# Designs tried in a protein design run: designed miniproteins, single chains. Part 54

Each design is a single chain, and the fold is of that chain. pLDDT is the mean over its residues in the fold that is shown.

## One batch from the design tools (miniprotein)

Design m1850
Fold by ESMFold2-Fast:
Structure m1850 (fold): chain A 70 residues (1-70)
Amino acid sequence: LDELEAQIKKVKSQLPKEAVEAAEDAVVTDPDTPRGDALAKYAKALSEEAKKAGNKKLADQADKLAQQAS
């Protein structure tokens, strides 16, 4: 999970600030949501924002991270 979180941070650094903020706003988690599930939702949201930004490579990377976190 720590390694997955680090990879998610790398994806965030390659996206526009607006895309990262939109992904953060889109993630709905409860306080008891498992860390892996929360990371999976966040990575999936980053993938969707990367697709909207036209960055298919980052979108594919974020999708893989979401699958690994699940």
Scores: mean pLDDT 75

Design m1851
Fold by ESMFold2-Fast:
Structure m1851 (fold): chain A 91 residues (1-91)
Amino acid sequence: SLAELEREVARLAVELQLLINDPKASDEEIKKAAKRFLDAAARLFEALGRPDLAARYRALRDKVDTFSREEIIETAIRVTTEVRALAEEHR
């Protein structure tokens, strides 16, 4: 259901936010959490009738392993903020 997808995206956003604020979290842990979040966000936007946004987040997910720690943290902050705002607009 859409409600289940929204809850999953919200849960993964919180997980990702906790990892980027943890100085003990490895780059690999942050990247794995970011990929999980981006995959869930893509599924949510596909379900909301936004295949353009789904494609954008899938493309970003494919680039995650190329990012430095600083780049993945900046990206995580940006995409969690964007996805939350966009999901609210489509309710």
Scores: mean pLDDT 88

Design m1852
Fold by ESMFold2-Fast:
Structure m1852 (fold): chain A 75 residues (1-75)
Amino acid sequence: MELSEEELLELLRQIMEELNVPEEVGKIILETLRKILRGEEMSEEEIQRFKQALEEHEETFRRLGEKLAEEIAKK
């Protein structure tokens, strides 16, 4: 079954809460994913903020990606 945008974002929020992702990192992830799903262009500043978050929180992004992939695979 295809996940709706809202279902995917809600799933991601639940995973971030379970993994105790910092609020500032979670906000960057959600804003970036929402723009990608809607085909909206990101500003250079938004791209740089996302890159910085990836570099500073590499382990958090790795865990989040693994958990998201597992939850999607179960559906």
Scores: mean pLDDT 75

Design m1853
Fold by ESMFold2-Fast:
Structure m1853 (fold): chain A 90 residues (1-90)
Amino acid sequence: VKPTSREELVERARAAARAALAQPEEVQRARIVTAEAREIARRVMERLGLPESEFPRLAAAAEAALEAAPELSREEVEEILIEVVREERA
């Protein structure tokens, strides 16, 4: 894969995650979330020490990123979500 295509996928996933995190909690809870997205959300929570209340929000963001860039690995989506959460808190 060319670097430019990879950068586009990463930016697409990042934008989707940011948009999902900005949605109301009710919308996040209503989202259909895959087991893969739930696993990513759990790992992000553990790595950043986030409270259980953040889980629906992170799961929705992980699902949005996976839908926007399905070519990315679980590990790449996990790193993108960590960066987005850190940027939001900065």
Scores: mean pLDDT 78

Design m1854
Fold by ESMFold2-Fast:
Structure m1854 (fold): chain A 55 residues (1-55)
Amino acid sequence: SEEEKIEAEAEKTLALFEQMLERINHPNKDEYIALMRKSLAIQRKRKLRELEERR
């Protein structure tokens, strides 16, 4: 479903972001990953709501 796609995209984005932070050896990577996870969760919820309203 499109809902599952939105969720999968959020997970892929988080994984890519984590990989990028590892590659550059960012000093606060764990804290930044946690913030990104929260941001993506909020964005995912908004997108799902917009998708439902569009249908």
Scores: mean pLDDT 76

Design m1855
Fold by ESMFold2-Fast:
Structure m1855 (fold): chain A 92 residues (1-92)
Amino acid sequence: LSKKQEAELQLALARMQVSVAKLSEKKDEEDVALLERAVELTKEAVELDPSLREEAKEVLEEIAKLAKEAAEAGIERAKEVLERAEALIEEL
């Protein structure tokens, strides 16, 4: 795969992780793990293809929203995911 194709695939996988977490009726640790993976996939996508910066920012904003909801539900790990997503948005 070209770097551009690999970046697009990683961003698509990140979006899938976010969609699964968003559709979950339970805001649990498993959903937070999906969001954490989505942050890493989004970061790698931008490193491979910086032109995806705006699309990556949209994905990270959705991750931050869902992580905030999970943190408010009492999942401590979600606070770390929220902080990582917000930090990456600032770097973009």
Scores: mean pLDDT 84

Design m1856
Fold by ESMFold2-Fast:
Structure m1856 (fold): chain A 57 residues (1-57)
Amino acid sequence: SLADLSREERIARIEAIAADPRADDRTRLQYLWELLSSTDLSEEEKARLTAALGAAR
């Protein structure tokens, strides 16, 4: 679970999935929910990572 990772490791994991063209929509949606459930990320960081997850089809 992303909740078991540090803030920096969680961001890196989400960015890796966002950048992976082979990541399916299910995986992206799961990471999106983990991102939105994070309490240690700024709204700006959440917006940036959300856009990256959606754009990298």
Scores: mean pLDDT 74

Design m1857
Fold by ESMFold2-Fast:
Structure m1857 (fold): chain A 70 residues (1-70)
Amino acid sequence: SLEEKLKEKINELMDAGARLLGAVTQLIAAQKDPTTSPEEIAALQAEVDRLRSRVDELTAEINKLKKELE
């Protein structure tokens, strides 16, 4: 059902959001550490950007499913 799909996507968004928070926390810590290489910071930034894109994608999918339920 659409309600089941919506619940699944909300769970995926919650998981992606938690991962994004973790990745942002790691990036901030790395930026504050003068021993962290620019390469490591770039890799962490890429991971944050990837997770932000995933959150945006899931949010769009959830909004589409909500409209289908209305």
Scores: mean pLDDT 87

Design m1858
Fold by ESMFold2-Fast:
Order: sequence, then structure tokens, then C-alpha cells
Structure m1858 (fold): chain A 59 residues (1-59)
Amino acid sequence: MTPLDIKKEGLLALAEFLHETYGIEKPSRAKIESMSEEELEELKRELEEKAAKAVEEKL
């Protein structure tokens, strides 16, 4: 696996976890596979922001 492949798998796992736990909308595997490194960084930031807000609500 390349570092980019690892990042894509990590974001998929994070998105699946957030979807199952908090009902946050999950992008498809195909969408993530087609994303550039910059787009993956933006998606990671968005998912982390959504996760932080969901955690704050559950505290």
C-alpha cells in the first residue's frame, strides 16, 4: 500500500464509524478512491469537525 492508499482506507473506516455511531453521511468508496490528496485532507478535516461536534453532544 502507498501512503495515499492507507489514507483512503483510514478515511473510509472513520466515515463508516461516524455513520454507524452518529448517523453522519458517508461518502462512497468509489468517491474516496477518486479523490486527490488535497481533497482527502479536506474530507478528513470535515469528518473530524463533525466527530468533535457529535462527541460534544454526547458528553
Scores: mean pLDDT 76

Design m1859
Fold by ESMFold2-Fast:
Structure m1859 (fold): chain A 95 residues (1-95)
Amino acid sequence: MYSEEEVEEIIERLQEEADRAEEIAKRSTDLELRREAVLVEARMTLQRLLLRLAAEVAKKTKTEEDFEALNRVAERAREEAERARELNRELEERV
């Protein structure tokens, strides 16, 4: 089970990768690279919203089902943040 602190750390990581993707998009003159960066930013924003929602629901209901839902959303968010980190690294090399 993810703690509130662990959830906050995942949210911070998602925000860092979103900010990084936004900077890549601003620096690039290549339309395809900018499009890839914008999609990374959008995905990070979506994952952050879903994780915040799942955490809020679990905190209010305190049911096993909602804590299991939070765990699934947090795991997915972590995987998405790691993929974004690798993709942002690749995109930065192409700027």
Scores: mean pLDDT 88

Design m1860
Fold by ESMFold2-Fast:
Structure m1860 (fold): chain A 86 residues (1-86)
Amino acid sequence: MEKYHYESSVEVADAEGLVERLGKELPKILKEDPNVSKVVVKENTPTRLEIEAEGVDSETGEHVKVRLVYEAEGNTLHMRVEAEIR
């Protein structure tokens, strides 16, 4: 079982507004992806969005579980991506 972890932080003018918008739009975008079979919103607040998605890696054909976390801290947006590959 392979695990991949990526973190990034960016300064934005309205981090909370961006998290709120992502919480409305991102689950829809993920459900429209043909490689994504399951989407679960674990947390959706103005300051934190956590989504779990399951699907297939388009390049390797392996089953992937992805956890996406977006977190607003002042004017900083923190993004974390965790992928579990089997």
Scores: mean pLDDT 80

Design m1861
Fold by ESMFold2-Fast:
Structure m1861 (fold): chain A 93 residues (1-93)
Amino acid sequence: MYFEKIDEEGLKAAVEGARKVLRAADSQPLSPEDVARIIGLVLRTIGAALEGNYEEAAKDFEGLADYAESIGVTPAAQAAREAAKKLRELAKK
């Protein structure tokens, strides 16, 4: 199968992390530029996870957390950091 190389646990962790980040961001009045930036960063984390690059996906979630914190969306930053930690644990297997 074309997708047999995809680790289901890692992809699931990345998708769940992305969903939590987007839900937290949706609860805040954000500018269109901030929304576009968050979506772009989320897509990068999912792309890395789809390629099985969980260490890269974790780093992308850390970058997303830093950006979310910088614009005051602390719940999104927390969700992104939790996703990064889980992906780093999976990358060590």
Scores: mean pLDDT 79

Design m1862
Fold by ESMFold2-Fast:
Structure m1862 (fold): chain A 69 residues (1-69)
Amino acid sequence: VATRQQVQQIIDDLLSQSKLSDEEKKELRQQLLSLGNVMLSQKASLQQVRDTLQQEVDRAEQRNELLKQ
């Protein structure tokens, strides 16, 4: 079972590797944390959390490039 600390670390790692601006990272971090907390309540594994959060970061980057850049 994943912990809140592990979810925070995954979010920080994924966002640090992304091309998003600091403002976009701050907004997305809140959304990813909410999603991660829902997954923790559903007893998701650390790997499931990582894969799902990675997918959301990828979607945000794609949207940012298409709509903002």
Scores: mean pLDDT 76

Design m1863
Fold by ESMFold2-Fast:
Structure m1863 (fold): chain A 79 residues (1-79)
Amino acid sequence: GAAADARALALGEEAATLHKQAVSYMKEGKYDQAAKLFEKASELYREAAALDPTGAESYRVGAEILEQKAKEAKEKAKK
């Protein structure tokens, strides 16, 4: 339905914004902050996939990429 599709789009746009912020934090060496934003962005893409079956594959791929980036950021944050 239109409401679910609109929410999926909004979640996807929020995820993309957080992804860009997380990349900036990675460049600054702020790995803990980057990891949190990558994780949140991944969760938003997973939610978007559940709401929009037509766009689900693209959202799931985005989530998997962000999950991997979160893992990398967490690894760099560990001492």
Scores: mean pLDDT 87

Design m1864
Fold by ESMFold2-Fast:
Structure m1864 (fold): chain A 79 residues (1-79)
Amino acid sequence: MSALERVEAHELARLEALLRAAGLEPTDDRQAGEATLQRLVEAGAISEETRRLLLEAGRLFRAPSEAALDRAIATLKAQ
């Protein structure tokens, strides 16, 4: 792997850990995953660049409930 690929892998791992710590879970449901990441961007919880990196890497996340999504948004915005 190139040095750039290693940096991106490290940043993706960090972002995945952050999203999991906020109560989000990995999903293979592309529609649900894309909708969740878009809501996080609209709420100001993550940047559009972060959403783009996660989507390009195929790292999709969802919330198990609307209440869990609201808690995840609050947690991510506090960081």
Scores: mean pLDDT 80

Design m1865
Fold by ESMFold2-Fast:
Structure m1865 (fold): chain A 62 residues (1-62)
Amino acid sequence: APIINPGEIKRRIEKAGKPATLEDVLRIAKALIDKNVDPQDKEKFAEILEEVTGIPKEKLLE
């Protein structure tokens, strides 16, 4: 699976969250983790998404 830069993740989540609720942002964030990240990198991505969205990484990792 291709690794995406942390900066790109932040930018995409910020844009996606602008018109939507936090629940919508959570769904987008989980989709990014599940489809584009190795298991080892999931924690890293969840940490970045927690910083950007304010959603606990525990929720993002399920």
Scores: mean pLDDT 63

Design m1866
Fold by ESMFold2-Fast:
Structure m1866 (fold): chain A 84 residues (1-84)
Amino acid sequence: EELNKLFDEALRGNVDAMLELAKRLAEQGDPRAVKIAERVVKLAEQSGDKELVAKAYRTLSEIYRVLGKDEEAERWEKKAEEAA
């Protein structure tokens, strides 16, 4: 049950674990993936790391695409390009 380990690490503030958890949930069609990815975006913005911000935006875009929300995915993809 890798999902439980990812959740525990995500609660500890591990950004990479949060991104992996969000991707796993998106693959299962779980819309909670968006909320987790949005949390990563906030953490990245608070870090001041523009590369991490771009990575978080790209991951959120990918999650929206997996969930079939192509319009939202394109919007976040453009934001990622602007942040990089």
Scores: mean pLDDT 78

Design m1867
Fold by ESMFold2-Fast:
Structure m1867 (fold): chain A 75 residues (1-75)
Amino acid sequence: SSSDEAMIKRAQELVKEGEALAKKYPDLKPLVEQMKELLKQLEEETDPRKQSIIMASILALHVEMITHVRLAEKA
């Protein structure tokens, strides 16, 4: 559906942002790898509730990455 396509597109953009951050902050590479694995699961998932849970996990990893960047910039 168009809603599923929008969710997947958002997840893809978050992974791209994560990859860009990991180029500057290599310590973030393991978090980006986790996000990529979750993106694969999201693209294969057909249950809307499970899609929402996977998306929440991707968003949580993105928040962790942003927090790492903010702390690194102050160090």
Scores: mean pLDDT 86

Design m1868
Fold by ESMFold2-Fast:
Structure m1868 (fold): chain A 81 residues (1-81)
Amino acid sequence: MPSLEELIEELESLRSQLSAEAQALLDRIVAYMREHEGTPLAEGLKEALLEAVRALKAGDLRGAETYLRVAYAEIQRFEAE
């Protein structure tokens, strides 16, 4: 598994392929993961970011955006009371 910083660097290199909304989701996901580094949720989110990177490299922009939306939904569910 690549590190969080390696995944962030890869996603930033591909960022221009994402919609403005998906870029905002990515920023929020990254901020959460940095604040909660080492938690089970943050580790699970690394897999979603890796799948987003793979989708972007394959030209599957909709798949990449879906992975980012799913990751953000997991954060929202964890924060919901």
Scores: mean pLDDT 80

Design m1869
Fold by ESMFold2-Fast:
Structure m1869 (fold): chain A 59 residues (1-59)
Amino acid sequence: MEELKKEYEKAKEEIDRAARGLVEATQRGDNERATELSGRVQELYDKAKELEKKIKELE
């Protein structure tokens, strides 16, 4: 249980970091980096959603 909560918090922090990077890359006109970070945000979001579901089922 504690490990899943830790992984979820880490995933949320990684999403926040990647999302901030995406905004910055977009503002700079760095389309390649923006596309890369967009994909990463989606992957991390899907992972966080899966972890949240597992946590809810164990609570």
Scores: mean pLDDT 81

Design m1870
Fold by ESMFold2-Fast:
Structure m1870 (fold): chain A 63 residues (1-63)
Amino acid sequence: MRKISEEEFEELVEIAGQMAEATTPEAARDGVRRYAELHLGLSPEEAQRVADRVMEEVEKRRA
């Protein structure tokens, strides 16, 4: 999480929310995890934590 800024996190939340509506929450979560690994250079464990945090925020904003 040290590499991801708050601005990047907000963009991921917006994208994940749109993906969840177009597909499933599971697909959106996987998409965020893959992006974090490939484009942000995070380890698989860090990318999973980022994806989990992003999806929690998506759920809060949709409720």
Scores: mean pLDDT 77

Design m1871
Fold by ESMFold2-Fast:
Order: C-alpha cells, then sequence, then structure tokens
Structure m1871 (fold): chain A 72 residues (1-72)
C-alpha cells in the first residue's frame, strides 16, 4: 500500500539520518545522544521511530569505532 511504503521510507530516512549523525560524532557523545533520542521517541509513543533511530545510531557508532581503532 502507498501509506505503508511512505511510512517505511520515512523510517528509513530517519535511520539514515541517525547513522550519519552518529558517524560524525565522537563515540561517547553519539552513545549519549542515542539514549536520549530513543527515550524521547518512546516517551512520545513512537516505538517505530525509536527503533529506527536506535538502529541508525548503533550502525554509525560501530563504524566510527572501527575507524578510530584503525587510527591507533
Amino acid sequence: SLAQAQRELELGLLEMEAFFEAFNLPVEEARRLRERRVAEYLEQGKPEEAEAVERGYEAGIRMRERLEEKEK
């Protein structure tokens, strides 16, 4: 359905935005921001957005950690 496709696109864009935000931050700052944003979405009754943000931040943090490990 069009409504479902639009929703999936919106969640995918949110996840991608969260990924790039986390990737461009220091790991510790990205972890704090992840917890805060996930909690904010859950407080608003938006579990799908919370999950998308969590996935994006986790992927971004993980990629940043790998990059920083190679620079040591």
Scores: mean pLDDT 86

Design m1872
Fold by ESMFold2-Fast:
Parts: structure tokens; C-alpha cells; sequence
Structure m1872 (fold): chain A 61 residues (1-61)
């Protein structure tokens, strides 16, 4: 992911988890961040389903 895409993902996760807690659907994260749902699903699987860990993992790649 580009740095801009990572920042968009981090912001989307932060805003959505603030509103909905930890039960944030991958589709809503993808829509808010402007990313493919498949990319968000892959990051969530790698992070054990945690949106916060998914955002961190994207930042570290």
C-alpha cells in the first residue's frame, strides 16, 4: 500500500471503531479508506480479525 492508502486505512479504522467498537465490517472499512474489500479482508485475517492490528500491519508493510 502507498503511504496515502495506509493513512486512509488508519483513519477509517479509528473513526469506525470509535463509532461501532470492535465489530467493524471489512466492507465499511474498505469504503471509508477507498481500498478493495479483498485487501482489507487479507489484512484482517493476518491480524486475527483486529481492525487496529490490520492498520498497524499495513503501516509496517
Amino acid sequence: LSPEQVEALVRAVRELTRERGEDVPAREIAEAAGLPVSTVNRLLRASGGSPERAALLAYLQ
Scores: mean pLDDT 74

Design m1873
Fold by ESMFold2-Fast:
Structure m1873 (fold): chain A 55 residues (1-55)
Amino acid sequence: SPLEQRLRDLDAEQQRLIGEIERGVAAGDSDGVARGLEELLRVQDETDRLVAEME
């Protein structure tokens, strides 16, 4: 279904963002880490909304 595909896309984006945050931490890039965490929170919030819609 379109919702299942969107959830798979969001999971892939979440994994990418986690990798970016981990690299930022290793590099001492506090600004990049903060940006990545903000985007991760957005992705998690959208995932929660879609899961609620699926029941």
Scores: mean pLDDT 85

Design m1874
Fold by ESMFold2-Fast:
Structure m1874 (fold): chain A 107 residues (1-107)
Amino acid sequence: SMAERARAILEEARAAGLRVDLVYHGDGRVAVGVTADPADPAAQGLATLDAEWRPSARGHGGDTEAARRALAFAERLVEVLVEAHRAGEAEYERVLAILREAAAEAR
C-alpha cells in the first residue's frame, strides 16, 4: 500500500538522520518538508504540489549535502501522496496522517 511505502521512506530518512518537519495540505497546495535539523532552516528540503497534483516549487534552505538529501526524501514523499490520491480518498488520508504524525514527532 502507499501507507506502507510512506512508512518505509520515513524509516530510510530516519536512518539517514533526516525527519519530516512540515506537512501542509490546503488552498489547492500540498507541501512536505524534510530536515536534518529542525532548528536550522538551511538544513531543510521542501517539495510542493499544485492544485492539479503536479510537482511545483522545490528547494533546499542551504547548499549542503544534508539539505539536498532532505529535498530528495521530500520529493519521494510527495510522489507517494500523488499515488495515494490516485488510489482514493481513504488511502490519501492514511498517508497524510502518517506524515503528519512524523512531523509532530520532529517538534
Scores: mean pLDDT 81

Design m1875
Fold by ESMFold2-Fast:
Parts: sequence; structure tokens; C-alpha cells
Structure m1875 (fold): chain A 64 residues (1-64)
Amino acid sequence: IEIIKSKGIPAGKETIEDAAEAARLFYGASDKVVELLRKAAENPDVSVEDIRKLFEKAMEEEKK
């Protein structure tokens, strides 16, 4: 693909819900992390990259 989509790719709610479920099943993410991802998915201006950063940050907070 010669023209790649920008970093501003919008996050689809279904994609974020799938990612939240995967985080719970594969990474042991707590309900608070899942809730953070769901809240972010409600904002149409949030990109996939923003969700990834939010998830990484929340997982680091869980490690304390």
C-alpha cells in the first residue's frame, strides 16, 4: 500500500470491546482496566493508538 492510513485511525467500539476482553483473558486485566478501555471507546475522537497507550498505562499502574 503506497498510501498508508494516518495515525489518526478511529477506534471502532467493537474492536475496543474485543481488545478489552482479550486483555482480561490473556493479560489478567482487572475490571478497572476493562472499564477504562470501554470509556475510551465511547469517545469517537479516540484512535486505536490512543487506546493502546491507555491500556499500557493502566497495566503499568496495576503493577504499582
Scores: mean pLDDT 62

Design m1876
Fold by ESMFold2-Fast:
Structure m1876 (fold): chain A 77 residues (1-77)
Amino acid sequence: STADEAIARINAEWDASFKEIESQKSEMSPNEWRIQVEVWVGIMRMRLQTLRHAGIISQAQRDKLAAQIDKDAQKLI
């Protein structure tokens, strides 16, 4: 489905971004790192909201994906 394709794309984008963020960790202070992760989570949550507003995913799917992003971000901090 269009929703499944959009979800797969978001998961792939998050995985790629996670790897890029991890590669930058050694070059940042702990505070700079925390801010960078928080900004990135905000960007991904905004993308999910755009998909929800476009009617591609449901509110429940958006909330579930946002919770997964938040959980994964906690592992980076």
Scores: mean pLDDT 81

Design m1877
Fold by ESMFold2-Fast:
Structure m1877 (fold): chain A 75 residues (1-75)
Amino acid sequence: MSVTVTFGDPSLIDVEKIEEELSKLPGFESVVYSIRPGRAVLRVRFKPGSKTTVDDVRSVFEKLGITKALVVEGP
């Protein structure tokens, strides 16, 4: 599974905290950061057959204070 997370404030990115919280999710593989002024796009990858859902990923970002993120399955 791949999940794309998009939000408008890159200053909310704490790479260490994001990776720590995402690594607690089943089957977490990697996260790729694409940061531009006024836009952050993160691509989060999980192993095939992972029990992690899009809502699990959304909950991580909400916990980290990123409450207005668009979180969708796919590229």
Scores: mean pLDDT 82

Design m1878
Fold by ESMFold2-Fast:
Structure m1878 (fold): chain A 58 residues (1-58)
Amino acid sequence: MEEEEVEELARELAKKSPLVPAASDSFVDALIKEGWSREHAERIRDLEAELSVASIPR
């Protein structure tokens, strides 16, 4: 659940670091340590990457 929160977080991350690909092992690991599930962390990473290449959100 909380897909809206996942998308919002991905949007913020993409806006702050659009030049670097948020697909690092450390990135996903850090999200999991904060309380996110691996699946949610992967969604955030995927959305962040997609938002980085596009000017508008999905």
Scores: mean pLDDT 62

Design m1879
Fold by ESMFold2-Fast:
Structure m1879 (fold): chain A 60 residues (1-60)
Amino acid sequence: MAAERAKKIIIESGYLTEEQADAVLELYFAGERDFKAIGEKVGVPASTIRNLVRKYEKLS
């Protein structure tokens, strides 16, 4: 629920695709906390990743 709502908000803002959002959350749940490293793997800015994670945590 919380992850789906966070994804919807960020995707609607046009910052990343649903596939990119899923990849970010998968890496985050696997224990990756270096948002720059996640961004390099997924192809999105670290700022976008921080925004997605922050939305997830706020809704959790």
Scores: mean pLDDT 73

Design m1880
Fold by ESMFold2-Fast:
Structure m1880 (fold): chain A 97 residues (1-97)
Amino acid sequence: MKEAFDLEMEAGVLLIAAATGHVIARRLLEQAKKEGNEEQAKLYEEAIAHFDRAMDLAVKAIEAARQGKVDEARSLLEEARTHLERGIQLLDEAEKL
């Protein structure tokens, strides 16, 4: 019965990570726009969309875990993690430009 609690805590940590990524990506997007770097700006906009999706999915995972829907919470958390990882990858790709 620890599993639902562990999933809720993991989803909470992922939510904080995605929210942090969103704030960083928005600041980097503003800088890229000021510099006229359209290619870099596009990657930051895509990263923001992935972080937003990760946050939405993490919130749903927390709700599912609180309701004891362990399998649903796991699925949502795994999707949230995929979006978080893609957002981070896009930030890394933009930095190379």
Scores: mean pLDDT 90

Design m1881
Fold by ESMFold2-Fast:
Structure m1881 (fold): chain A 68 residues (1-68)
Amino acid sequence: SQGEELFKQARELLLQAEEAIRRGDAATAVRLAQQAIQLAQQASKTDPVKGQALLQRAQELLARARAL
């Protein structure tokens, strides 16, 4: 379903953002985390609990990326 696709895409973007942080690529990590935030916000409309968890993780990664 569309909700499952949004969760899958958000998780993939979060994984890519974590990889970018590990490489020290702040610009890529910020961009990917911001995209994950947008998808997590959409996902939260379908499943508020799961979507909110993804949103929190994306915001944490964005903060870490900006601290690089």
Scores: mean pLDDT 85

Design m1882
Fold by ESMFold2-Fast:
Structure m1882 (fold): chain A 81 residues (1-81)
Amino acid sequence: SAQEQAYQMLQKAIDYLKKNASLFDPKELEKAIKALQDLIDKKASLEEMIETLEKLAAESKDPRLKTLFLILAQELRELKE
């Protein structure tokens, strides 16, 4: 399903962030990983995932994290059956 594909995309984003931790602000990175993991753990809806990613992008001071969240939100919006 689209929701299951979204969870896989969020998990890949978490894995990417952990592997490339040195590229990001440490405090924002920790907050980002926790937020993405929470969406997966609570089985958030596709709509909630998109809204949360856009909020994370708006709140991010790190431009690389901001860009990552905006790209993920767009990809989830384009996700269909």
Scores: mean pLDDT 87

Design m1883
Fold by ESMFold2-Fast:
Structure m1883 (fold): chain A 86 residues (1-86)
Amino acid sequence: SLEEGKKHLEEGKKAYEEGDYDTAIEHYRKSISYFLDSGNYDEAVKSAKELLKLVEENAPDDIEGEIKISLARMLYSVTKIALKNS
């Protein structure tokens, strides 16, 4: 739900501020999943951009690769929906 997405986004931000990057990444990924499932694509894109920045600065290369693949799949889905509704 949108509420679950926002909850995970806040938990991710808190973990990031505390330097717990693994926990932050997990919460950002869950936030994006909830926003996509609820059709809130603007929030999903915003959360994905924050996650990408965090990962580029702080994450191991293998986790960065997984997240980039997930983001590519998300952007493809959002683009298809936007083109259908324009």
Scores: mean pLDDT 73

Design m1884
Fold by ESMFold2-Fast:
Structure m1884 (fold): chain A 96 residues (1-96)
Amino acid sequence: MTLEELLQELIEALRRALEKAKEYFDKNNNPVVKKAIEYLQEAIELFEEALKTGDVDLVKKGIEAARKAASYMFDAGLEDEALELNKLAQKVEEKL
């Protein structure tokens, strides 16, 4: 698996997590979920820009945002999504 392929998989996982977080927030208005949504959006933007530019520092910032999103998602009870994001973020980091 190349770094580019792993970044694409992580972006797709982040987008799925974002959809679920938004649905969950609409139902319960949980501020922890709102924080997860903010970091999920930040991570997606950073990784999409990294794919365009090849900037490794953007990848590192994206990993930090993705891990923060996963932490808030885990705290909100979205554990499966949080675990998948952490797993993919670790695989990306190992290719840096």
Scores: mean pLDDT 89

Design m1885
Fold by ESMFold2-Fast:
Structure m1885 (fold): chain A 70 residues (1-70)
Amino acid sequence: MEESRKLLEELQKKMDELTAKWLERLRETYPGLSEEERELFARALAYAELTEDEETIEALEARIRELEAA
């Protein structure tokens, strides 16, 4: 059995789904961000959500607000 491969595929799929979700949300909420910035933050937020790291999510959202306000 290759349980490790199955887990990696499931994690990758979940990361892709979370990244797409955050990317869509960032496009709606922070239209002032560049597409490159949106993609980078979406991936970082997806990883933080996958690992249930609420502090990192809050820190990233605070930084996004600063970039949009600039």
Scores: mean pLDDT 79

Design m1886
Fold by ESMFold2-Fast:
Structure m1886 (fold): chain A 74 residues (1-74)
Amino acid sequence: NGQMAVEQAAKENGGYATSSQIFQEAAKYLGNNGGIVAATWGMALGSLDGAEGNVATAEGAKDGVLLGARMTGQ
């Protein structure tokens, strides 16, 4: 489902990645439907958390991405 795919993408990207990298990995694994919504949400949360440092941690980005995937309906 979308939630697992996005979480997997975040883990495969080293756990500590930029929001753009997480977005790209999530989109690649989930495709051009639910994945885009989940990745966009995760990217937005990651950017907010890492706006000053231009870096998103797996914790912050994963939380946002998982929430987005859940809203998409998993």
Scores: mean pLDDT 50

